# Ledger of designs, part 67: designed miniproteins, single chains, continued (3)

Each design is a single chain, and the fold is of that chain. pLDDT is the mean over its residues in the fold that is shown.

## One batch from the design tools (miniprotein)

Design m10463
Fold by ESMFold2-Fast:
Structure m10463 (fold): chain A 98 residues (1-98)
Amino acid sequence: MKKLSEEEKIEFLEKASEDPRLSKEEKLLIKTFLILYKEGKKELSLEDFLELLKERGFPLDEETKEKWEKLFKEVDKDGDGKISLDELVDYLKEKLKE
C-alpha cells in the first residue's frame, strides 16, 4: 500500500517482534535480524543467524537447526540464500494481514 523508508521498516520490525500472532521463532528471527542489520550486515544468511545464536548460548541441536532452515526458506522468497530488510518486512506484512 504505502512505501516505507528504511527507518519506518526498522520500526515496523521492532513492533512486529512483540506481536502475539507471531511464533517465538519468528520473533527471535526479527530481533536477531535487527541486531545484525544495525551492526552493518544488510543481509542475513542462515549461517550468520546460527552463529549468533551459538555465541549467545542457544542450543543448536538437529531439530532446532531444521526449524530455522524451514523458516529461512519461507522468508527468502527469491531463493538467494539471504534475508534482506525488504523480504522480512514483506513476509511479516503478509503474515499479519488477512
Scores: mean pLDDT 77

Design m10464
Fold by ESMFold2-Fast:
Structure m10464 (fold): chain A 66 residues (1-66)
Amino acid sequence: SVEELKERAEELIERLREALEEGRYDEAQKLMVEIQKVLTELALQDTELAKELGKRLRELMRKYGL
């Protein structure tokens, strides 16, 4: 469901933030791939929500110089 995909994306973005904060770059790379898969699936069901979560991902990446 859209709700489950949203919760999954939010959880993965938070885990990505923690991995980047702790310098766990191998884990961060794997999380980024997983987030993109979830956002791609979410975009097929709710394009606006996927765009909003994608913006949050980009803001997080920018904060860490990515």
Scores: mean pLDDT 87

Design m10465
Fold by ESMFold2-Fast:
Structure m10465 (fold): chain A 82 residues (1-82)
Amino acid sequence: SEAVELFEKAIEAAKKGDYETAKRLAVEGAMKLLEAARTPEERARGAQAFALASEAADALDKGDVEKAIELLEKALRLAKAP
């Protein structure tokens, strides 16, 4: 999944201190989930991933990398859902 790859790269970027790249990739990942959504359940999952990506961006802006990674890992789990 393109969304899965984007969230994995966002987590990697956050871990190495590239917060701008992490925020961009997280938003791209959430948008790819929304674009791929075929059902109301998949659309709701994409919206949840977008909310998590937004919260992660806020955490990165505050320097809370651990919280940002936790939120991005939650978004990644939503992207991996069957």
Scores: mean pLDDT 87

Design m10466
Fold by ESMFold2-Fast:
Structure m10466 (fold): chain A 60 residues (1-60)
Amino acid sequence: SKEEIEEKLLELQKKIEKLIEEYNEELLKNTKESFEKAREIQKEIDKLEEEGSKLQEELE
């Protein structure tokens, strides 16, 4: 079970890193639309980070 949770945490970390890259790409476009997309991506990152925190608590 612990190993399975660790694998889920690694997968979650990879998703977050990819979203951060997409977030930065949208910011570089410097348009109203891209800023709105960046905000949506940030919300997704926040949700995944909360999910990761819950998984970490389950390990303890």
Scores: mean pLDDT 84

Design m10467
Fold by ESMFold2-Fast:
Structure m10467 (fold): chain A 60 residues (1-60)
Amino acid sequence: MKKLAKAIKDIPKQDEETLELKKGDLVEILKNLGSTLVLAKSLKTGKEGIVNLDDLEILS
């Protein structure tokens, strides 16, 4: 089952590794990287990057 989440705020791209998101964007969580960070894929853009779990609402 896909682990889906929604961005709760706008997240700017800081570097090549971070995922740029707008509030309300849906992502698929691909991998847990630690206690606070995940590798996620934007369903809107298809881009992958690192995002903070505190900036996401888990949906599934």
Scores: mean pLDDT 80

Design m10468
Fold by ESMFold2-Fast:
Structure m10468 (fold): chain A 72 residues (1-72)
Amino acid sequence: SEVAKLKEKLRKERDELDKQAEELDKKYDELIRKAGSSSVEEAGKYLDKADELQKKRDEALKKAKELRELVK
């Protein structure tokens, strides 16, 4: 049915966003680890990059949540 096709498409989009969020989390952890092993000045640069990744992750998770609510 058309409804089943739409539901599958939305689930796929949700799964892609969940994967994007997981990849961003891994990159975030990497940047935090680099910050911890760097000078104070260099750590600041890694933390700024980590903050930007966290914002992107939160947006991806928000969109995934909205899609999850639609497909139940």
Scores: mean pLDDT 84

Design m10469
Fold by ESMFold2-Fast:
Structure m10469 (fold): chain A 82 residues (1-82)
Amino acid sequence: MTPEQKAKAEELFKKAQEYIAKAAEAFEAGDVEGAVEYLEKAGEYYVEALKVLGASEEELKKAEEETKKAVEELRAAGLAKL
């Protein structure tokens, strides 16, 4: 792995963590729609970081599936809150 690939992956993981934090704040504020959008962006950055690191197809599929499940759970929790 090149230093450039490592740096890009680290930036993408940081962005994923930032969006997870934003999703949590939005959800706490009652903005379920915003929370879902932030969580989806977090998942996108996470998968992109794994791709940069040369993750296997199996690892990428698992990451995408985990993101989808998290979004579904967040939507369900948001509906239950009201």
Scores: mean pLDDT 80

Design m10470
Fold by ESMFold2-Fast:
Structure m10470 (fold): chain A 100 residues (1-100)
Amino acid sequence: AMAERMLEHARKLLAELTSPVLVALGERYLKDLEEGIKKIQEGNISEGIGLSVTALLNLAMLVEVDRLLPREWIESRPVTETAFGEAIDELVRRWAEERK
């Protein structure tokens, strides 16, 4: 089933995370995916799809953050959505500097 495949994919993404800070944030996104799937099953399809897709995209971005940013930079920050936003900003800044 699609829901089972989404959960399996999310668990694989979570397993790729090496930083404890990002693992904790990834576990939060896994719960958001589980809630999204529940909403779909309850007939709230539009809200459930939106929540599920957002959770999967956030998990995929966490894997890229873990891969591309130094561990010391990641582990110096609190386990919050604010820290995730700061990590995305840092990736964008580094990308822009490499494209000068």
Scores: mean pLDDT 73

Design m10471
Fold by ESMFold2-Fast:
Structure m10471 (fold): chain A 84 residues (1-84)
Amino acid sequence: HMEKLEEFLKNATPLQRAILHETEAALLYMQAAVLRIELENKRKRGEVTDEEIAEMEKQIDTLEAQADKHLAESRRLRGEAAAA
């Protein structure tokens, strides 16, 4: 859960926090990839409306944006850990 993640991040070292952000980014990219495959399959079957396609694409974009944010934070934290 997000609350448990935030609690862990408060008590973790910068390097540990960087690794956790990298792991979260990887999981979010995987979730986006799964949804993209599901969307392609639904499109091929004609089982989805344009509105549903737009909503799924928005979900994919949101997951990828969150993953990118976690990667950016990880890079920042790794820089801080290296400087300490």
Scores: mean pLDDT 83

Design m10473
Fold by ESMFold2-Fast:
Structure m10473 (fold): chain A 68 residues (1-68)
Amino acid sequence: SAQDANDAGKEAFEAGHYSIALRGYRGALKLDPNYAEAWRNLGKVLEKMGKTEEAKEYYEKALELDPN
Protein backbone atom coordinates (compact mmCIF):
# COMPACT_ATOMS: atom_id res chain seq x y z
CA SER A 1 0.00 0.00 0.00
CA ALA A 2 0.99 3.66 -0.23
CA GLN A 3 1.20 3.80 3.57
CA ASP A 4 3.51 0.75 3.68
CA ALA A 5 5.82 2.32 1.07
CA ASN A 6 5.84 5.62 3.00
CA ASP A 7 6.57 3.78 6.29
CA ALA A 8 9.45 1.87 4.66
CA GLY A 9 10.81 5.22 3.43
CA LYS A 10 10.60 6.64 6.98
CA GLU A 11 12.54 3.68 8.40
CA ALA A 12 15.25 4.11 5.75
CA PHE A 13 15.39 7.88 6.44
CA GLU A 14 15.86 7.31 10.19
CA ALA A 15 18.70 4.89 9.38
CA GLY A 16 20.37 7.53 7.15
CA HIS A 17 19.69 5.57 3.94
CA TYR A 18 18.43 8.58 1.99
CA SER A 19 18.41 6.98 -1.49
CA ILE A 20 16.25 4.11 -0.17
CA ALA A 21 14.00 6.61 1.64
CA LEU A 22 13.46 8.49 -1.64
CA ARG A 23 12.47 5.24 -3.38
CA GLY A 24 9.99 4.44 -0.61
CA TYR A 25 8.35 7.87 -0.73
CA ARG A 26 8.25 7.90 -4.54
CA GLY A 27 6.69 4.43 -4.44
CA ALA A 28 4.00 5.76 -2.08
CA LEU A 29 3.28 8.67 -4.45
CA LYS A 30 3.05 6.34 -7.45
CA LEU A 31 0.24 4.51 -5.59
CA ASP A 32 -1.35 7.70 -4.19
CA PRO A 33 -0.15 10.98 -5.76
CA ASN A 34 -2.30 12.92 -3.23
CA TYR A 35 -0.46 11.48 -0.21
CA ALA A 36 0.60 14.78 1.40
CA GLU A 37 2.79 13.15 4.09
CA ALA A 38 4.88 11.41 1.40
CA TRP A 39 5.44 14.77 -0.36
CA ARG A 40 6.56 16.30 2.98
CA ASN A 41 8.84 13.33 3.63
CA LEU A 42 10.42 13.74 0.17
CA GLY A 43 11.10 17.39 1.06
CA LYS A 44 12.66 16.41 4.39
CA VAL A 45 15.04 13.82 2.90
CA LEU A 46 16.10 16.21 0.12
CA GLU A 47 16.87 18.86 2.76
CA LYS A 48 19.13 16.33 4.51
CA MET A 49 20.85 15.71 1.16
CA GLY A 50 21.41 19.47 0.65
CA LYS A 51 18.88 19.74 -2.21
CA THR A 52 17.08 22.72 -0.74
CA GLU A 53 15.33 23.99 -3.90
CA GLU A 54 13.88 20.54 -4.69
CA ALA A 55 12.81 20.17 -1.05
CA LYS A 56 10.93 23.49 -1.26
CA GLU A 57 8.96 22.31 -4.33
CA TYR A 58 7.83 19.12 -2.56
CA TYR A 59 6.87 21.00 0.62
CA GLU A 60 4.76 23.36 -1.52
CA LYS A 61 3.04 20.36 -3.15
CA ALA A 62 2.31 18.86 0.29
CA LEU A 63 0.86 22.17 1.51
CA GLU A 64 -1.33 22.39 -1.63
CA LEU A 65 -2.77 18.93 -0.85
CA ASP A 66 -3.01 19.36 2.95
CA PRO A 67 -2.58 22.95 4.19
CA ASN A 68 -3.14 21.80 7.81
Scores: mean pLDDT 85

Design m10474
Fold by ESMFold2-Fast:
Structure m10474 (fold): chain A 85 residues (1-85)
Amino acid sequence: ERQERGDEAVRLLEEAATKAKNSSDPKEAADIAVQAFRRAAELVPEGRELFERASKIAEDLKNNKDAIAKLVEGAARQLRELVAS
């Protein structure tokens, strides 16, 4: 059950990274990232501080869609490591 919620959060972040990369506007990519981080924090409260920091970075990167996608992908990787232990 705990691992299931972690796996769901990782899947959600990986899906959000793909959507952000395929978005037509960096602002849309930032909105996708922030929403994904918010939902991931609800699924994995232990990762809340990570997701709050990532959300702030995403808002600062509003002019760079590729950087936003990489940020979300990096957060998914860190979450996979956290859930695996």
Scores: mean pLDDT 80

Design m10475
Fold by ESMFold2-Fast:
Structure m10475 (fold): chain A 90 residues (1-90)
Amino acid sequence: MEEARELVEKAFELLKAGDVEKAGELLEKAIEIDRKVALALAYTYLGKEAKKAGNLELAIKYYEEALKIDPNNEEAKKALEEAKAELKKK
């Protein structure tokens, strides 16, 4: 589902820029198009942002939520493995 994926990616770029309202609009549209893909990708992005903020525990929780929605999501699986490996180094 390329359209839902693209909308979620654009929404997270808007969130990074501080445009929460426009980000919310794009996320709602993505969910309407493909709820499973939109939510799994949104949780994956939340995990990446938590990791950038230095909160590895929160990042892991978000990646696990993405995998509950889509257990075969390779991006979320890879991100979870990387976050867990980094947490072990602390």
Scores: mean pLDDT 79

Design m10476
Fold by ESMFold2-Fast:
Structure m10476 (fold): chain A 90 residues (1-90)
Amino acid sequence: SRRERYYRLKREVFEEERPALEREARERGLSEAEVEEVLRMAEAMGDWTADLLARSGIELSEEELRELLAEAFRNGANLGAEAVRVDRRA
């Protein structure tokens, strides 16, 4: 089904992007626990995006879907890193 395809691509793209997201988080001086939090935020953003796109009825190629999912994971990681930064100052 379309949903099964979207969930498969979401998983594949996350696995492809994860090493770069982990490296960037560590380069920002985050602890291993904070890196895990950043990855959770990345995955959550990708999950949300995949669900929205599946529900939208918009027809996307695999290449277009992969790029949108990659952007969603990167955006989620950036939000996670900012959330960690704010929490450290609270």
Scores: mean pLDDT 84

Design m10477
Fold by ESMFold2-Fast:
Structure m10477 (fold): chain A 78 residues (1-78)
Amino acid sequence: MPSEKEKEELKRQLEKEMKEVEELLKEGKLSELEYEAARALAEALLALLEGAPQEEIERLRARTAELLAELGETYHEA
């Protein structure tokens, strides 16, 4: 299990990566759907790091999977 310091470092890394994703969205290099998928994944990872109940983690994973499926359809139909 990660220590509290390791959890804080991982959260800080996730925040940094989400800022990079947000910048890509602002530059028009990323779609809203891609941003939503990345955000959902980050939320699922944060819930896992916080020791959220398994049911909540599964719900967040399901949401991420749905967004990724929609993203796949967008690239196929574009």
Scores: mean pLDDT 74

Design m10478
Fold by ESMFold2-Fast:
Structure m10478 (fold): chain A 78 residues (1-78)
Amino acid sequence: MKLQEAFELSKRTVELARRGTAAAADYDPATSPAVARQLHHLATEAISLAGSDLDEGKKKLEEVEARARELEALRRAA
């Protein structure tokens, strides 16, 4: 396994968690607590999996990225 690939995956996971939590903090949970909770849960799972299983971590990271885009679309619609 290449150290560079593991390092890049780790950086992406941390950066996505930062962006996801920032987006969730700006999103009003009174409007849709389910959406806010979903983003937080997926970000946490991506962080957990990235360390133990790189392939599964990468797949989860892509799902968290898709959910972050969905939250951004919801914010534009509000």
Scores: mean pLDDT 60

Design m10479
Fold by ESMFold2-Fast:
Structure m10479 (fold): chain A 111 residues (1-111)
Amino acid sequence: MPLVIVTGAGGEGGKQTALALAEAGAKVILVDRSKEALEEAKKELEGYDVETYVGDAVEVTEKLLEERKVDLVVSSLPSLAEKLKEIADKHGVPLATDGAEALELVKELLE
């Protein structure tokens, strides 16, 4: 089962991406600075394999990549994509910047 980090997951775009990936069979880790937004996102993804982490997207992602075998990182915020790509590249993990790209990568990981 692919493990995917979705940053900015409390936002509408991040929630939609996380839902699509979870429906495709991924385990999703939702990362956002807003605890309240993550609680809402988790409720919307009830029944799927979901974890939530409140904090800075870069800091949380770096720690998770060190501690867990992550298969994909998704950045819903273009301003964070460059920093997240540097961290993901250090761990040999691909980065997606949109939901369509992320979904294609998850489908390939399920093969």
Scores: mean pLDDT 84

Design m10480
Fold by ESMFold2-Fast:
Structure m10480 (fold): chain A 73 residues (1-73)
Amino acid sequence: EEEKRKEAIEHLEKAIEAIKAGDNKSALQHLVEARKLAPPEAREHIDQAINALSQGDNETAIEHLEKAIEILK
């Protein structure tokens, strides 16, 4: 339970770093893994971040990922 939460946070943090580095492919891989580990409340924000990345809206994607991390804390 707590272990899955920590793993989800790690993947979300790596996704944010990848987005800031311009590596959206790596970011999407980390988001897929985080989504599998996250509860429904956090998954909603991860899904919104994935949609934003698909549209090239990196800023909106990061905002949703930061919200997901806050929910998981």
Scores: mean pLDDT 85

Design m10481
Fold by ESMFold2-Fast:
Structure m10481 (fold): chain A 71 residues (1-71)
Amino acid sequence: AAEQAAIEAMRKKGEELGKKVKTRQDIVKAGKTLLDEAPTLDAVDAGNQGLVEASKETVAAIGRAERAELA
């Protein structure tokens, strides 16, 4: 009950942080925030899943921009 509520809360927090991601450093900072605030490793995993899913398109765009800069 309480642990499941914490897991769900961290997942939603990860999704919110993922929507605000614009750089790779933002991803690292978001991951650190989730690790610092999560009460359990399961909650960290849930938060990271939300972060990855919400930032998926942005991360792909960052990767394309980085490759274009190198080309």
Scores: mean pLDDT 78

Design m10482
Fold by ESMFold2-Fast:
Structure m10482 (fold): chain A 78 residues (1-78)
Amino acid sequence: MKEAEKLLKEADDLLKKAEQALKEGRYEEAIKLAEKARDLALKAMDIAEKEGGDLKLILRAIGLTLRAIGIIIDAESK
């Protein structure tokens, strides 16, 4: 529970940095930050499933993963 929440917070913080890098034209950095955020969100989802299947944490992890993929696609399209 607390472990998954910490990973989700770290993923969210990395996504904010990725969005800033994207706005500043640092596309390669934005991709790397978003990939790290995606991996952390997927790990948080695995932990949440094993610790009781907290649907709120799982859905948040899915949302952060999709947001990371969106940033990667946008940056690669530039």
Scores: mean pLDDT 85

Design m10483
Fold by ESMFold2-Fast:
Structure m10483 (fold): chain A 68 residues (1-68)
Amino acid sequence: SLSFDELLARIEALYDQVIADLEARGDHENAAQARETKDALIGLLRETRDHALAQAVLDWLERQYPPA
């Protein structure tokens, strides 16, 4: 299983990929929303260090944004 810090790193990387893809297609509004959501969520996870929540977030993101 992934450590908490490994889960955070994967969540950040996946959000960064989503943001980059939105910017590349000119969807600046949704890219800005994704940055806000990323910052708030990563901040909460770093403050709480909730492993179960981090795992649930990663699982949800992987379902919403499967690899192309």
Scores: mean pLDDT 85

Design m10484
Fold by ESMFold2-Fast:
Structure m10484 (fold): chain A 64 residues (1-64)
Amino acid sequence: MVEELMLEGSRAYREKDYETAARLFEEAVRLDPSNLIARHALAEALRELAKVDPSYEARYREAA
């Protein structure tokens, strides 16, 4: 499950669909909070979103 979420999230991130990527990585972190790769990927997706929508900056700061 977590591996599938990471694969789908990474695909969305490569396609520049950062909202979908962040959602999938958030689900991965929810299922496995100790997964540092998922936490890092979530922070990166939120950082990209924060560049176009400042409302994501608070979420990025909490994830990082």
Scores: mean pLDDT 78

Design m10485
Fold by ESMFold2-Fast:
Structure m10485 (fold): chain A 59 residues (1-59)
Amino acid sequence: SIEEKVKKTLKELGVELDEESFKRLVEEVKSLKGDLNEEAEFLSHLTGKSKSEVLKALK
């Protein structure tokens, strides 16, 4: 699921979010509909990790 994907990615990046922030992030990622580059750019901006590190965590 998208929720599991986001949870795994954040854990691999060493980022912990509160439950409310996590739910908001999951909804945003769902809106991107599997565009890995857009997902990586969005997560990079939110986590402060590089787009390359995020892409590696997402595969």
Scores: mean pLDDT 76

Design m10486
Fold by ESMFold2-Fast:
Structure m10486 (fold): chain A 79 residues (1-79)
Amino acid sequence: SEAERLLEEAERLVREAEELLKAGKYEEAREKAREALEKALEALRAGGDAARATGLALRGIGLMAEAGLKAGWPLAEAL
């Protein structure tokens, strides 16, 4: 289904963001985390697994915040 594809994309983007964050590539990590959040929310709207989609969205938000703060952005601008 479309929702399942979006969940798979979100999971891949979360993994990419985590690896970029570990590598110190904060701007790239934040962008991938934002894409992961967007795909997770699209999956939720498309009727995908709510727990899985919500978990991915929250992880995306967390990665965006962490990457932004490590890049020197205040929390309000990181989110």
Scores: mean pLDDT 86

Design m10487
Fold by ESMFold2-Fast:
Structure m10487 (fold): chain A 61 residues (1-61)
Amino acid sequence: SEEEREEIKRRIGREYSRRLDEVDAEYAANPEMTEAEYQERIGEVGREAQRRYEEELERLR
C-alpha cells in the first residue's frame, strides 16, 4: 500500500542519512582521503539505499 511504501521510504531515508554522516565523519578525520574517493563512498551509500528500497518494495508484491 501507499502507507507501507511511505514507511519504508522514511526508514531507509533515515538509515541513508546516518550512513552519509558516517562517511562525512570519516572524510573529515582522514586528510589522505581524496574528494574522488569520498564521492565514490557516498555513491556506494546511495546505491545500497536504493537496493534496500527495491528489496522492501518487492516484499510488498
Scores: mean pLDDT 84

Design m10488
Fold by ESMFold2-Fast:
Order: sequence, then structure tokens, then C-alpha cells
Structure m10488 (fold): chain A 72 residues (1-72)
Amino acid sequence: DFLNRLLALSPLQRKVLNLLLEKGEMTPAEIARELGVSRSTVTRALQRLVKEGLVVEDPERPGVYRVNEKAL
């Protein structure tokens, strides 16, 4: 259930997800710059979002992330 997964997210994980929804696709470095946090912090949040099936890494462009359309 998308809503239950969304509600279980931390504030940072939710901000990362919302930013990807607004921008379409981003790298960890771009997300870190926009949110004013370290790239390591963003990478950890992205790992959780990928595990939850909410976000995917582009298989043809390593380091580029987007919202998982199958979760929408």
C-alpha cells in the first residue's frame, strides 16, 4: 500500500521523495544541494526509498534516481 509506506517515512525520506516527484529525476549530489544535507545522508535515505519500492535507480545511468512509476 503506497499510502502506508509513505506514512512510515522519516521527514528526510519524505522530503527526498517529494523533491523527486517535483523534479522527475535527480542525483544524490543534486538532492543534497537542494536540501542542504550531506550526500551520505541522501544516499542512506535513497537506499530506504528503493527498499520500500517508492524510488528506483536508473539501470542505464548509475546514480540517477526517480520515483517508481509502479508505486504510483
Scores: mean pLDDT 82

Design m10489
Fold by ESMFold2-Fast:
Structure m10489 (fold): chain A 68 residues (1-68)
Amino acid sequence: SHEESHGALDTLGVSLLERPVSGEQAAEGVEYLRDKGLISEEAAEELIKLAKEGKIEEAAELALKLAE
């Protein structure tokens, strides 16, 4: 549901800001949420792109913004 997607994105964003993770680990987390249907494919693609570019803080900010 939309509420479940918002909760997943908020948790992801907070986790990325609170703990240093590699871009690969961040991308795996986003892929997991996409595969579970907790986030849209479009949101997952954008977040994975930022994570693979090493822009972990930007990925976290986007996840938190999408959770609004």
Scores: mean pLDDT 76

Design m10490
Fold by ESMFold2-Fast:
Structure m10490 (fold): chain A 87 residues (1-87)
Amino acid sequence: DEERAKIAEMLKSPDEELREKAKEKLIEELEKQKKEDLEKAKSELEKKMIEKAAELYKKGIENLDEGVEKKIVEEMQEFAEELKKEE
């Protein structure tokens, strides 16, 4: 994937402006992946998980310097537990 390779190089840059542009490209790729995943989703539960994951990762990309990966994982686990209670 040529776009992902380009984004990865930009994220390694010491230039903060290039890293910010890489974040914008990551959000664009995330939204594209979400659209494809939603088209393949078989259930409302699956669709809700896909939408929640995309929302959390998008916010995470915007705030990368705040230890966001761990926060995303924790929030996704909480969301999955809530959906399990409704199933």
Scores: mean pLDDT 68

Design m10491
Fold by ESMFold2-Fast:
Formats: C-alpha cells, sequence, structure tokens
Structure m10491 (fold): chain A 55 residues (1-55)
C-alpha cells in the first residue's frame, strides 16, 4: 500500500479506538467496559504498527 493509504488506515484505527473508549465510558457493566477498553488498546497498537510502516 502507498504511504498515504497506510496513513488513512492509521487515522481509521485511531477513530475506532476513540469510539470504543467513548462506549466504555458510558457503560455500567464492568465486563462490557473492560472489553471495549481492550478493543481500544488493540486498535491503538494497530495504529502504532502502521505509523512505523508509514515513517
Amino acid sequence: SSKEQIYYQYLLYQFFADSSEFIAGILNDPKMKEKNLQVAKELRQQAEDLQQQYE
């Protein structure tokens, strides 16, 4: 993929991570909160991996 395409994918992962953190913040169920925070963490890691490829 081009560097531009990788960067847009990076932004998409960051957006989904932000969304999962937002959902975790409004949930009252501890298990669902933990799952959404874990998803956000994994998406942030994917974004970091892509950032290294873009650079």
Scores: mean pLDDT 84

Design m10492
Fold by ESMFold2-Fast:
Structure m10492 (fold): chain A 70 residues (1-70)
Amino acid sequence: MKTMSDVKGVSPEIGGKIFEIREKLGENASAKEIAEELKKEGYNISPKTVKEAINVHNKRLEKGGAKGFK
């Protein structure tokens, strides 16, 4: 299973920051707005990477009800 940290250029720290910013701005916050706030904190992340990280996290939540080992 892929997490936000499995996205190219997104560490667990950056993944946490993405969600912290999204929580402050609201669920309808654009990837551009989130990337802009990350840039203010010294992270050079593209809006496309932010969108990919959110998409991976959402897919994980959708499949997260199945404890699939193997």
Scores: mean pLDDT 67

Design m10493
Fold by ESMFold2-Fast:
Structure m10493 (fold): chain A 59 residues (1-59)
Amino acid sequence: SALEEAIKAAEEAAKAGKDVEEGIKKAQDMAVRLLTSGRASAEEAEAAGKAGIEAAKAL
């Protein structure tokens, strides 16, 4: 689903960060890109951003 794809993309972006701060920024940037490109709704992008931030904090 679009939601699952958005969450996965944000989590993958977060894991590409070298530290928690960079991971959070990459997750947020991915969520914004998914929203602005029309690949995710506002709700899906927000959920993806939250999931990505949690993934970054687990690093």
Scores: mean pLDDT 81

Design m10494
Fold by ESMFold2-Fast:
Structure m10494 (fold): chain A 89 residues (1-89)
Amino acid sequence: SAADLAAFLAEVDKLVATVKALEEAGASSDVIDEAAFAGIDAIIAAMRARRLPGSLVLELAVHREMFKDMKVTADSVQFMADRLKDMVA
């Protein structure tokens, strides 16, 4: 539903804010990675439970795999968020 989609996008925006706050606080890459992976996993689980479009779940899963091989930053999580918003626009 539109309400479920709005709730999902709000959770993605909260994850961006969390990663940004951790970067600004000087948190280690391990702490930032843990927060990002836990956040993405929680969002994917919620989306699957609500039967949201598989394309959105796949986009999150692709970014999660990319973050294993690259530095997680607020900019990289923001790029993921912007991509998801473009997919639903």
Scores: mean pLDDT 84

Design m10495
Fold by ESMFold2-Fast:
Structure m10495 (fold): chain A 52 residues (1-52)
Amino acid sequence: VDAEIARLLAEADRLEEQGRELEAQGDYSRASQLYIRAVSLRMRALALRADS
C-alpha cells in the first residue's frame, strides 16, 4: 500500500509539473485538466492511506 501511495503521489507531482509547463505555453485548458487529474490521484492516495 505504501509503495502504491508513493507512486500515486509521484504521478500527481509529475502532472502538476507538466501543467505548469503548459500554462507557460498558454495552454490553460490542458493545464487545468492535468491539475484535476493530479488532485484525483492525491485523493486516491489518501483513500489508500485510510485503508492502512
Scores: mean pLDDT 83

Design m10496
Fold by ESMFold2-Fast:
Structure m10496 (fold): chain A 70 residues (1-70)
Amino acid sequence: ATPEEIAAAAEKAALAVPGVTAAKATAREEDGRRLLTVSIEAEDEQAEIAAQQAAVDAARDALGLPRPPR
């Protein structure tokens, strides 16, 4: 997946979480490493935590990485 696809997936997933008011994601490559920056504004801490997790999960899915077992 392209960095733009990863960023778009992360941003969309974060914005889908109830209580999230704003989310922005940027994916870049630096020194051969992928960097994902996500900025989230949410009504409460639980929504912020859920949005961060959703963004990470969406980015991992876009990269074809397995989710950690529970």
Scores: mean pLDDT 76

Design m10497
Fold by ESMFold2-Fast:
Structure m10497 (fold): chain A 92 residues (1-92)
Amino acid sequence: SIKILYLYDETYPLFSKKTLDYIKEGFSKAGIPVEIVPKKINSVEEAKKLIDDFKPDIIILQTTLPYAPIYKFAKSKGIPLYYINFPFKKVK
């Protein structure tokens, strides 16, 4: 089974859940068994700790925190990271 670590913050709680379900469905349709572990993060340091503790096969990142340090850390561990960025329409 492929282990996916889904890192999100408070800015995207609803979208994180919808994205998680969408990803799980996609892998299921491809016949690939996956374990998806959603973890809320409040800092870059917390994200790095979770990556080290969990040792995932894949990371999915959805956050307003600086993604570059998290990406570089994952790359140093040989773990692919996918960053999800959703543009919102400005509502005045």
Scores: mean pLDDT 76

Design m10498
Fold by ESMFold2-Fast:
Structure m10498 (fold): chain A 97 residues (1-97)
Amino acid sequence: EIEQKVANYTTAAHLLLVGLELEAPEEARPLIQKARDLVNKASRAYDAGKFDEAIKYYEEAIKVLEELAQRFPQVRDTAEAAAGALKKAIEEIKKLK
């Protein structure tokens, strides 16, 4: 059940990151790529059972998404939704400790 919830929230975050890549201006691309790289690192750590490392990378991705939302109001809702999905994933991962 916890594993399924983590999968659902991380899948939602990945889909929202795809939306950001399609909608965001070129100036936002480095931040979107940084968030994507951090989410990928977190997912690999989670799959390896390294839950503290996964949480750390998801928290770093959330900070990048919050910066993206502040700097690019046109994609704010999508960036905030992605950050929200990652926050819920972190809450579920913490239950595995």
Scores: mean pLDDT 87

